# Designed miniproteins, single chains: the designs that were tried, part 50

Each design is a single chain, and the fold is of that chain. pLDDT is the mean over its residues in the fold that is shown.

## One batch from the design tools (miniprotein)

Design m1814
Fold by ESMFold2-Fast:
Structure m1814 (fold): chain A 64 residues (1-64)
Amino acid sequence: SEMEKIKLEILINLYEMAIDATELLAERAKENVKDEEKLAELLAKLEEERKVLEEKIKELKERL
């Protein structure tokens, strides 16, 4: 239905915005975290979260 399609498009957009937020956090971390080990750990965690969000978007797009 058209309403179901709209709901899916809203969810996809929200997850895409969440990915943008993780990318901004990664850039801020690179600029502000002076401890190389802590920076690497934080960037690895953000990359893991980004991959989860990308998989969610993929699943939702397959339902459109």
Scores: mean pLDDT 87

Design m1815
Fold by ESMFold2-Fast:
Structure m1815 (fold): chain A 66 residues (1-66)
Amino acid sequence: SAVAEKQAAIEKAKKVAKELGIEADVAVHGKTVAVVAYGASEEELEKLKKALEEALPGYEVVVTQA
C-alpha cells in the first residue's frame, strides 16, 4: 500500500542518515522525501542528499539544515 511504501521510505532515509553519523528528522509527502539535518555542514548535507537519492530511486530528495 502507499502507506506501507511511505513508512519504508522514512525508515530507509533514517538508516542512511544514521550510517553517515548525521542526526536527522525525516518526512515523506507523496514522492518527496524531506530531511532536516541537525548540526551538519554543507558538505555533509550534499553527501546525505546523494546517498538518499541512491537509496531511494524514484523519490525527490530535499535536504535542509536545522
Scores: mean pLDDT 84

Design m1816
Fold by ESMFold2-Fast:
Structure m1816 (fold): chain A 84 residues (1-84)
Amino acid sequence: MEMERVRKKILELLEEAQRLVEEAREAEAAGKLEEAIRKLEEAIEKVREAIELLREINAPESLIEGLERQIEALRERIAALKAK
């Protein structure tokens, strides 16, 4: 039962991160660069929380590596927005 709650929390965090990335794309398209950066930073924090929970439940390393690559991609996106 506790494992089910942890799994649900991980899914919720990843869904929130995806929504934040989508909102960041919309903000960038509207020229709201600071808002886009803020939303991407929030998305990174959600993915980090999900990674910590995945480690606690001994999830496959391949899943964790995939999420770590997603964080790096988001960091690169933030750097590109800051350069504008």
Scores: mean pLDDT 86

Design m1817
Fold by ESMFold2-Fast:
Structure m1817 (fold): chain A 96 residues (1-96)
Amino acid sequence: MAAEEGERAAELGREAAEAGARAAELGARAAYEAGRAALAAGDPRGEVEAGVGAGMAGIAAGAGRAGGSPEAQAAMGEAAARAAERAAEAARAAAE
């Protein structure tokens, strides 16, 4: 789900050089949605994880602009996927 969106964002970034910002946006959105799901499950940490995801997306976008390389695009997707996974973990913890 969210990890797949992060990986797809990296693919889009590589497909079009101008898509670096869009890849970061898709990654940030995936992390944000995962954070919202955690919050809906009753875990206020979901808001924190959503914020972390947005920060990571900003860093990834900066890297993409600076490098524009396939490695930078892959790192962007991986960072977004990790942020989304942490938010999902918070949601599972809230369900306990």
Scores: mean pLDDT 58

Design m1818
Fold by ESMFold2-Fast:
Structure m1818 (fold): chain A 75 residues (1-75)
Amino acid sequence: MEEAENAKKRGIEAEKQGKFDEAAKWYSRAGDIYLKEGKKEEAAQMYINAARSYALAGKLDEATKAGKKAVDAIS
């Protein structure tokens, strides 16, 4: 239970360590799980965190994709 919360926690831990690519992957997973649970606002927030983390990792294509997922989650 709370797989999304666990993924979010892993993202936060990776971010604290400066592992932005790893953080983005965990935030993306948390967003996907929240979206499946119908938690659109939480999903969008996780995708925003993933987009920022991908951008900090220099992965601009992945950052753009995560940003689009955030918009889609609240649409």
Scores: mean pLDDT 86

Design m1819
Fold by ESMFold2-Fast:
Structure m1819 (fold): chain A 87 residues (1-87)
Amino acid sequence: ASPEEVLEEIRRAIAEGVSRKELAEQLRAQAELAERAAEAGVISEEAAKRVAEYARKAAEALEAGDLEEAAEYIAKAEAALEEALAA
């Protein structure tokens, strides 16, 4: 997904009553899932590190109220995960 598409999804979720804090908590949970996937041998440790880093940066941006920066990091996390799963 593009950053613009991700930004629309974030705005939709907030409009439907999901808080920025709840979205940030979901992203941190996804970072932990990526790390566990690497421990299970599903993806590489390097790929999991990239996904987790981008997801945590997106969570920080959401907490700061920077939805555009959050969308860019979510798009990067998704791209890193797709690359990891295609390998």
Scores: mean pLDDT 86

Design m1820
Fold by ESMFold2-Fast:
Structure m1820 (fold): chain A 65 residues (1-65)
Amino acid sequence: SYDDFVRERNRGQDAWDAGDYETALRHYERALRLARGLGPPEQSQPVIDGLQRMVDEMRRRIASL
């Protein structure tokens, strides 16, 4: 549901703000999976793209540690 998406996104943001990048990544990956199932396509794609960029940046940050 959209509520599940928002919950996972918020948990990811909280973890990122706490400096727990691995936990943040897991929650954002869950949010990204949920967003892909939301539809409609025209509105969901920019949200998916934004989350994908965030996940990719988090992965780069973790890998460089």
Scores: mean pLDDT 81

Design m1821
Fold by ESMFold2-Fast:
Structure m1821 (fold): chain A 64 residues (1-64)
Amino acid sequence: SELEKVEEEMNKLGSELFLEEMRRISRENPNASLDELLELLKERVPELKEELEKKKEELLKKAA
């Protein structure tokens, strides 16, 4: 169904956003430990959630 396709795209989008943010944090903090990188990612979670919600809304508009 169209809804299942939208859900799959949303899951993919969420994974891609988090991976891109991890790459960015890693590049900006090359000497950081894994634990430090995870803490930095946690600080970015509210912003990533906002970005994800915005992109989800765009996908829903396109599906409608």
Scores: mean pLDDT 73

Design m1822
Fold by ESMFold2-Fast:
Structure m1822 (fold): chain A 77 residues (1-77)
Amino acid sequence: SRKEKLIEEAEELIKEAKKLIEEHPEVRELAERAIELAKRAIELAEKAENEEELLEAEIELGMAKISLGVAKLLSKK
């Protein structure tokens, strides 16, 4: 389902962000923000009973992806 896929993507993002912090502690702040946003996306997705509530979870996951993307970009310096 859309909810299951969102939770899966958020969990994978958290794993990736944690690994990035281990390898590149200089981007910790951005990667930790990505983890916080992804955790919020999971909470919202688990509580979602309709498409509108699930969209809120997708927005949080989108913000998490942006934060992790910036962290990855800076780690490749």
Scores: mean pLDDT 87

Design m1823
Fold by ESMFold2-Fast:
Structure m1823 (fold): chain A 98 residues (1-98)
Amino acid sequence: GRVEEAIQTLQNSSDPKTREEAARILGGIGGEKAKPAVEPLIKALQDESESVREAAAWALGNIGGEAAKPAVEPLKKALQDESESVREAAKRALSNIE
C-alpha cells in the first residue's frame, strides 16, 4: 500500500529529494495508519541530507501520539542537529508527542 511504498522509497532511494518526498507522504498520512513508518523515520533523522532529517522530524510529529512515542528519545537528540530547521522541526514534533 501507500505506506509500504513510501517506506521503501525513504529507505532505498539514492536521491535526497525523493527520500524527503517519501517522508512527507508518511507524515501526511499520519496517525495510526503510518505507525509502520515510525522506525524508518527515526532512522531518517540521521540521514545525510538536512531536508530529509527535517521532513522525518516533521513526519514523526504529524504521526504523533502513542504511535510516535518511540521517536521521543531520537527527537531529543535531533534538538542538537547542526541545522536550525531540523532542530525546530524536532521541537515541534516533541510538543505533538509529549
Scores: mean pLDDT 90

Design m1824
Fold by ESMFold2-Fast:
Structure m1824 (fold): chain A 65 residues (1-65)
Amino acid sequence: PTPEEVARAIERSLRLLFEPLVGDNEEVRKAIEDFARAVANGDTEAYKKALEELKKALGIKLSFS
């Protein structure tokens, strides 16, 4: 598979995992997309940034759960 296809597969899996917890949230969706793309391309700096943004988005949305 291409890196694009790998990124799409990772994105879909993470969305299925997190949507039941935080709902259809744009910030979480964007962070998941960026994380999946960074992982698929092996970009360590983009991976670190995307992981931090994903944690922030999830933390904000789970504050009342």
Scores: mean pLDDT 72

Design m1825
Fold by ESMFold2-Fast:
Structure m1825 (fold): chain A 84 residues (1-84)
Amino acid sequence: MKTVSFRLGGLRSPEEAARLAKAIIEEALKHPNVKSVFVLVYEDADGRFVVDVIVKLENASEEDIKELKERIEQVAREFGAEVL
């Protein structure tokens, strides 16, 4: 099993962070190698919100991981989040 982590920041409200978290979970679960998705939403020291995503994959190639990363980063950018 392989683990991939993303930190998505710069979000202005908990509601915005929750919407992004939902979108990321839905996108990650479409990927055939994804076995579990863990999401943490929290406020940073500057009062902005962060979405930490941990994805566990089985039988994933480097190409599978790259595709998943690119898709999650695209979704994050569509929501106006910063990839940290």
Scores: mean pLDDT 83

Design m1826
Fold by ESMFold2-Fast:
Structure m1826 (fold): chain A 69 residues (1-69)
Amino acid sequence: SVEAVNAVAIAAYKKGFTPEEAAELARFVDENAKRELTPEEIQRLVDIVKESNSVEEAKKKIEEFLKTL
């Protein structure tokens, strides 16, 4: 989902992740989302990024969330 990829990249950048880290998280969402995400699901991904202290933590939580969809 283009909307999910953009939202995650923006959230990561605003949190203070590097541009490379933001791109990595956005790509991870693109590769692991099985379908277009709803606005509520996208907001949950944004919240996960905001709550995470590292790229590795964010990826783990994103993967766990996306597995429920």
Scores: mean pLDDT 85

Design m1827
Fold by ESMFold2-Fast:
Structure m1827 (fold): chain A 99 residues (1-99)
Amino acid sequence: ADAADQARAEALARAAEEIRKELEAARELAKADPVAGAAAAEATAARAGENATAALQAAAESTDPALAARLSEIALELARTAEEAAALAAEAKAKAAAA
């Protein structure tokens, strides 16, 4: 595999891990401050969605089937994180509205 393509996959995998940590931080924030937690979760959902799209584009551009498969898995992980973040944002907004 090309070193630049490998570096891109590593960067996207690292971004996925960082965004997952942002989601967990937003989840904890939402317990103490539902308004701030909702905003943090919305930002996390947007970042996860953008990186999922970038990973899918990288997979489509890859000439290495193994690398394309890895990038597709990273995209699926980021898409799941985006869905979880969006759900957290909706729950936190509902809780804030009830207060």
Scores: mean pLDDT 87

Design m1828
Fold by ESMFold2-Fast:
Structure m1828 (fold): chain A 99 residues (1-99)
Amino acid sequence: AKEEAIKNLKKAAELLEQAVKDAEARGYHPSAIDALRGALGAVKNALEALEKGDYKTAGIYLISAHLLLVGAEFEGADREKLEEARKYVTKASKALDEI
């Protein structure tokens, strides 16, 4: 469960890092880029908390990541990359609930 949650969060972080780089390269609106960076930050914070065994803090950051991904979608970020990242954040949340 913990290992699966870590694996899924690492994949979400990779996808969001690529989404940020792509958005910056394509000249996306600053609000979309900021929302993507926020979501990436929340995922990275959740991953760090989970690796330290702080499951409560990891859960809080996962909720923040979901909200920030919704914000990024409304600000016009790449929907395909957001959907893939959201998939992995959801898988991580489910794996965390099994701990």
Scores: mean pLDDT 83

Design m1829
Fold by ESMFold2-Fast:
Structure m1829 (fold): chain A 70 residues (1-70)
Amino acid sequence: MEEQKKLEEQRQKAIDAVREEAKRLGLSPDEVAALIAQIDANAEAGDVLTPEQARAMVRAVKNARDSPIP
């Protein structure tokens, strides 16, 4: 199905966005793996994240790491 291919492409773009933003922000491989696993879990549940949503998740992890206590 073309629709299924589109969802797989969107999922791959979200994963690529995580890797690129994580590389830019200096996230660890473990943090990247956890984010990819979350994107995969959301996609399996039928909620395929956009690349922008994926980048927002990377930024949230970075902010939590750098400022865990406000």
Scores: mean pLDDT 77

Design m1831
Fold by ESMFold2-Fast:
Structure m1831 (fold): chain A 76 residues (1-76)
Amino acid sequence: SVEEKLKELEKKFEELIKLLRELGVPEEMIKALREYMEQLIAKLREVAKKDPETAEQMAETTIRVVEEAIELVKSL
């Protein structure tokens, strides 16, 4: 479901933020990233009202992108 994918996306984003904090990324940048995530999730919920299938696909694609970012950060 869309809500399950959005919850998974939230968890992956918090994992990324934790890693970025461990690398010493400034809190101002972390705040900007959180704001971006909140806006993205809100937009996906809006899409889900009209087209839940597309919203679920978009959420799943975004999860994959975040997972790739996590692996990249871990390689640093």
Scores: mean pLDDT 85

Design m1833
Fold by ESMFold2-Fast:
Structure m1833 (fold): chain A 57 residues (1-57)
Amino acid sequence: SRARAEEIKAEVLKESKKVLDEHKEDGNNEKAMEEVREIAERYSPELREAGSRPAPA
């Protein structure tokens, strides 16, 4: 469903922002980018499922 997909996208953005902020203190952008990619991969199956199913009530 659209609502579920939007929720998941918002979670990915929030998590990515936290990771980037954390690693900005360390100056380790390479590590931050790897973690962002892993976050996207973790949410990938849920995003695919959300496109095929109705929103939770």
Scores: mean pLDDT 72

Design m1834
Fold by ESMFold2-Fast:
Order: C-alpha cells, then structure tokens, then sequence
Structure m1834 (fold): chain A 76 residues (1-76)
C-alpha cells in the first residue's frame, strides 16, 4: 500500500506502508521534520479528518491517498 505526504513546501513524499520498515520510515520523516522545525504537526486525510498520531493516519489512509502534513510552529 502506497501513501503520499504533501509537505508544507508543496513537495510530496511517497511511502510504502505495506511493511513495518516503510511505516517506521514515514513516521520518522514526519516527526523528524516537526522536531527540526520546532513545530507541532497534524496529518489531514482527503476527507478532512485530522490525526496527530502518524501511524493511525497511515492506517486510515487508503492506497494512493495523499495526506497533507500541517506544521504549526511552537512559540518557544
């Protein structure tokens, strides 16, 4: 199962979440980007549902769906 994550800069990353390794890669990429940007994150599914747990978002996403990554900068 493939999913896409649309990043705040407009780029799109593809992840194969059929494997545990692919799921871990997607989670680490999302969380790592949020940490590097000193931001909280949320993932928005095409239906408008919002998730802060990346594994749950990946499980709820269907094959070929694009999740939108929203980063909210932390004030401190």
Amino acid sequence: KKIYVKLPDGSTEEFDVSTVAGQIAAVLHIIGLAIERNATYSLVLPDGETYTNPLEALEKAKDGETLTLVLTPAPK
Scores: mean pLDDT 75

Design m1835
Fold by ESMFold2-Fast:
Structure m1835 (fold): chain A 60 residues (1-60)
Amino acid sequence: GRIEELTKEIIEIIEKYVKEGKLDEAGEEASKLIKEAKLSDDEIAEVVHELVKKREEVLS
């Protein structure tokens, strides 16, 4: 669905910029996508939850 596709796009952009050493750009692009998508509070919470889960899996 829309949230799953947006979350995947955000993760792919973050991974791409992090791999290139552009941490600031990763954060800026992720924030821009969230703002442009005009998400509800519930939808933002779902995206954040998926991003946190992905980060925890990488750090384990």
Scores: mean pLDDT 74

Design m1836
Fold by ESMFold2-Fast:
Structure m1836 (fold): chain A 58 residues (1-58)
Amino acid sequence: EEEKRKKELERESLEALVEALLRKRGRENTSHREIAEALGVSVSTVRRAVRRLEREKG
């Protein structure tokens, strides 16, 4: 149960952190690699989070 909750929380928190970093630093000054390094996740994970955020924002 904790593993399931941790994965869900990490995914939601990761999307929120990616969005916050993009807003704080600006998209022009922030690469997916830099976000991945800051959050300790893979670049592919960051790319998925960014794509979801773009879909939600329209």
Scores: mean pLDDT 69

Design m1837
Fold by ESMFold2-Fast:
Structure m1837 (fold): chain A 55 residues (1-55)
Amino acid sequence: MTKEELEEVLKELGFSEKALQSPRFDEIYEEAQKLIEEGKEPRSAIHRELLEKMK
């Protein structure tokens, strides 16, 4: 997953551009990559993690 793909997902979910520039974005990106490597669905897994961690 690229950072651009993650930004698009976050914007679709209603997060602001300032949230995308926070240190939290890098943590979510690393976690999303790990989930993908574990064979989990990146989009649904990211959505679930983001609701827990950013919202």
Scores: mean pLDDT 66

Design m1838
Fold by ESMFold2-Fast:
Structure m1838 (fold): chain A 78 residues (1-78)
Amino acid sequence: MSPRQREALERLEELIRKAKEAVERGDWEAFFEHLGEIHRLAREMWETEPEADVEAVLKEIQPLFDELAELARRAHDE
């Protein structure tokens, strides 16, 4: 994995953490802003290095995306 991909992964993890914290606080505006940044960063990673390293990065973050999706589903369960 390249240094750029590692930096992007670390930023992605931080944004996912902030999105979870926003949901826990009931701050939906912050949640959607962080979600937008997550999508933008993930797309940039894909465009930068479309190699086997991208699959390794996706495997690392997939559980975090799944957890974020579950939080969003629970919000809709109201």
Scores: mean pLDDT 69

Design m1839
Fold by ESMFold2-Fast:
Structure m1839 (fold): chain A 98 residues (1-98)
Amino acid sequence: MELVLKIEIEGVEGLSKEEVGELVKKAIALLGAEVEELEVEGDPEKGKLTVIAKVSNVPESMSPEQVAALLERELKELLIEEFGIEPKKIKVEVIEEK
């Protein structure tokens, strides 16, 4: 399955766009999926970032809703474990499915 994901993160003022992009790639890889394309937008100084990720090889056993929920969980866990940051908000939306 191929998905395009929109990921909104708030409360990460200490992180660069590159660090957030790498964290998202790591979280997607933990789900068994692959990142084809990734773009990070927003204001790092305000801790508010949006990631658009094109993802392939999503396990057929997962619905898009399950992917979104699991990715929100994994991103929160990775932020706490690797950076000691608890985000104010993480929202994952599926904007395209193939």
Scores: mean pLDDT 82

Design m1840
Fold by ESMFold2-Fast:
Structure m1840 (fold): chain A 80 residues (1-80)
Amino acid sequence: LQQDVDIIRQSKPKIVEAAERGDAERVEEILDQTIEQLQDPYAQQSLRTAKPGIVRAAERGDAEAVESALDSIIDHVESL
């Protein structure tokens, strides 16, 4: 599970940067790549469930909401 947490943490800066630009397509791309790299099915499902909300926040350029959502997922995955 620590490996999945590390994978999400490593992708977070790139996702937040894309969201700051309002690049929702790039955010979706990085999220999909991150989900595919995850080993734990609950971690995969957590990120898949959050994806529509994160992409929508990125469309608005709301990088703070994107970062907050990713931090919540990291915290949840760490508790698994």
Scores: mean pLDDT 83

Design m1841
Fold by ESMFold2-Fast:
Structure m1841 (fold): chain A 60 residues (1-60)
Amino acid sequence: KQELINRAVGYILRGIGAELEGDRETAAKDYRQAAELIEQVDGPDHPLAKKYRAKAEELA
């Protein structure tokens, strides 16, 4: 389970990097993957899962 959390953090950092470079599509994919991993660990109602899902939808 800690591996899934570490991977989610990795995707969040990649998404931030992509946003800074103006790559909205890559950022959206990375944030969506992070949200999915958080949902697997803590469920879909977790605040971080909702936050990154919303970010992915905004960028898509």
Scores: mean pLDDT 80

Design m1842
Fold by ESMFold2-Fast:
Structure m1842 (fold): chain A 62 residues (1-62)
Amino acid sequence: MSPETIARIYLLLLTTNLSDQEIGEKLGVSTATVSRVRKEYDAGYLSKELAQKIIEVYKKEN
């Protein structure tokens, strides 16, 4: 899975109250993939590189 897709999942997790299923449907990824990213976020696995990619995606879309 691309870093861009992971960054979009993180952005939606941080900015919305959508369920893992709803995020998966919006991004065309499985609910299991979204659930994994949420668990990684809760465990503090937000790396500097991933944080930069989230900012990049946000700026590109806004």
Scores: mean pLDDT 74

Design m1843
Fold by ESMFold2-Fast:
Structure m1843 (fold): chain A 58 residues (1-58)
Amino acid sequence: AEVEELIAQLSDPDEAVRLAAALRLGEIGDPRAREALERATSDPSAAVRVAAREALAR
């Protein structure tokens, strides 16, 4: 449940929400988030892109 909610938050209009979701998904390490995190590596926010790349490296 939490992972699916965090995946949805990666598409939130608020940058802070997307950043928090990317960081949390990185901590959880659930493979269900992989495709969404790969999309987040192209996010307009540099902070979100970095968080997504770090999450995928775990």
Scores: mean pLDDT 83

Design m1844
Fold by ESMFold2-Fast:
Structure m1844 (fold): chain A 94 residues (1-94)
Amino acid sequence: AATRLSTRGKITDVTYEILDDRTVRVTLTLRNVTKDQAQQIGNKILDDARRVPGFIDGTFTVSDDGKTVTITLRMRDGRAARQAAQWIRDTYTD
């Protein structure tokens, strides 16, 4: 409980969009982080996403100001893509 609460203060918003039948883009808006910390957050979420059933491939990018992380996931099917995006949203959005 306490550990989960400490991470929420750095992620203010999580949105996603479906790009195709198996690809989803998740955008996280951050506060009170450096660009290096934003890269660490992107790496952590992508590493966690690799453990989701049906994960095929993923990448992330960090905005120049370090305030936005965009994660693109390719999954086995559209159900897995939606589940991965919703899991990220539910885990990191209040």
Scores: mean pLDDT 76

Design m1845
Fold by ESMFold2-Fast:
Structure m1845 (fold): chain A 81 residues (1-81)
Amino acid sequence: HMEELNERFERNDKLAEEVRKALLEKGVPQDVADLVAGTVRMFGGREGAAAAISLLRSMGYDEETIAKVEEAVDEVLKKEE
């Protein structure tokens, strides 16, 4: 119900903020950091990260940028455990 949805959104918002900060700290462009944070907020940490990486690859971002995204997301998810 709404309470479960609210808890999921709160968790996703927290994860999205942490991922965004980690990406910016690693020198990832703000537009990429915002995209990844948006997908994490919408789909959750693991699924959001996978969706973001898939989108970045389809949009032609280089593998160095994608590697930084994967590293930042993995770092944040391990920290939140």
Scores: mean pLDDT 77

Design m1846
Fold by ESMFold2-Fast:
Formats: structure tokens, sequence, C-alpha cells
Structure m1846 (fold): chain A 67 residues (1-67)
């Protein structure tokens, strides 16, 4: 499906550090995706970026600072 192909390619781009290209890919396919599919893809990409940021010690940039 378009959703699965877009998600797979976007995740590969994120793993390569190409975050902007991953988001551009999702946006280019937005007319082919339902709102639910788009939200699911964005959720998966956000979690992947968060994991990478945590490995780089930058997790706080994606989350609220602890009180």
Amino acid sequence: SVKEEVLKKALELIEEGKYEEAMELVLKHKPELSDEELLEILGELTEKVKEIAEKLGLGSLLAPLPK
C-alpha cells in the first residue's frame, strides 16, 4: 500500500539522518493518504527521530524539560 511504502522509505531516510527528506516524502504523498494513515506515519517517524536523538544525547530537544 502507499502508506507502507511511504513509511518504509521515510524510516530509511531518518536512519540515514535525512529528516527533511523524510518529511518531504510524506508531504508529497499526502493527497494519496487518509488523515488516519498520515497521522500513523508521522507518529512512527516522530518515535524514530526521538530514538535517534536519545542516542545522540539530544532527547530533551524533543520532550519537555523535567521540572
Scores: mean pLDDT 74

Design m1847
Fold by ESMFold2-Fast:
Structure m1847 (fold): chain A 74 residues (1-74)
Amino acid sequence: MSEEELEREVRVAVVILSLAVLKLSSKKEGDEEMAKKAEEALREVVELVEQGKLEEAIELGEKAIEELKKELGL
């Protein structure tokens, strides 16, 4: 595994974990709309990863995380 490959794998893992945490946190707070948005983004990221589109998955995931953080006031 090259350094670039490792960096990409780590970024994918961080994106997936971040979206999963946002979904779980939103469910705990009773924010069903936010939980649904996080679930939808997580699903799209996983689908792109399954298709081998890692760069698209990272881009979509990072954008979704930024949007959700702004909506949560983070």
Scores: mean pLDDT 80

Design m1848
Fold by ESMFold2-Fast:
Structure m1848 (fold): chain A 58 residues (1-58)
Amino acid sequence: SNVEKAQRYIEEARRALERGDYLEAARYAREAMFYGKDNPELYDEARQLALEAQARRG
């Protein structure tokens, strides 16, 4: 389902952030936002991860 895909991409974004791969983290977070678009909680979580990845890149 889209919810399961959003959750998977959120996990991948978090792992990418932990290893310092901010480009990959931003990509995963954007995918999570796409699949989570109809779930405000998942969308907001993914958006926060995307903002964090962007901030870490400068």
Scores: mean pLDDT 88

Design m1849
Fold by ESMFold2-Fast:
Structure m1849 (fold): chain A 73 residues (1-73)
Amino acid sequence: GEERARELVELAEEAARLYKEHKETDPVKGTGAAIRGIGSALELALLFGAKHPAVEEARKALEEAGVKVELED
């Protein structure tokens, strides 16, 4: 099953939401959320490959919130 991929996408989406909410008012919480979101996207890429749809979904959620995700491969 792709249960772990779903969990990591959900974590990235929550991190994106928290980053967007806190980036201007609580930089520590905002930065922490961004780090967690990037970590989830990287774990997805490591487990399933950088071109997996779940990686793209997580990356889009983070980038739409303003979090840059550097995935090279």
Scores: mean pLDDT 79

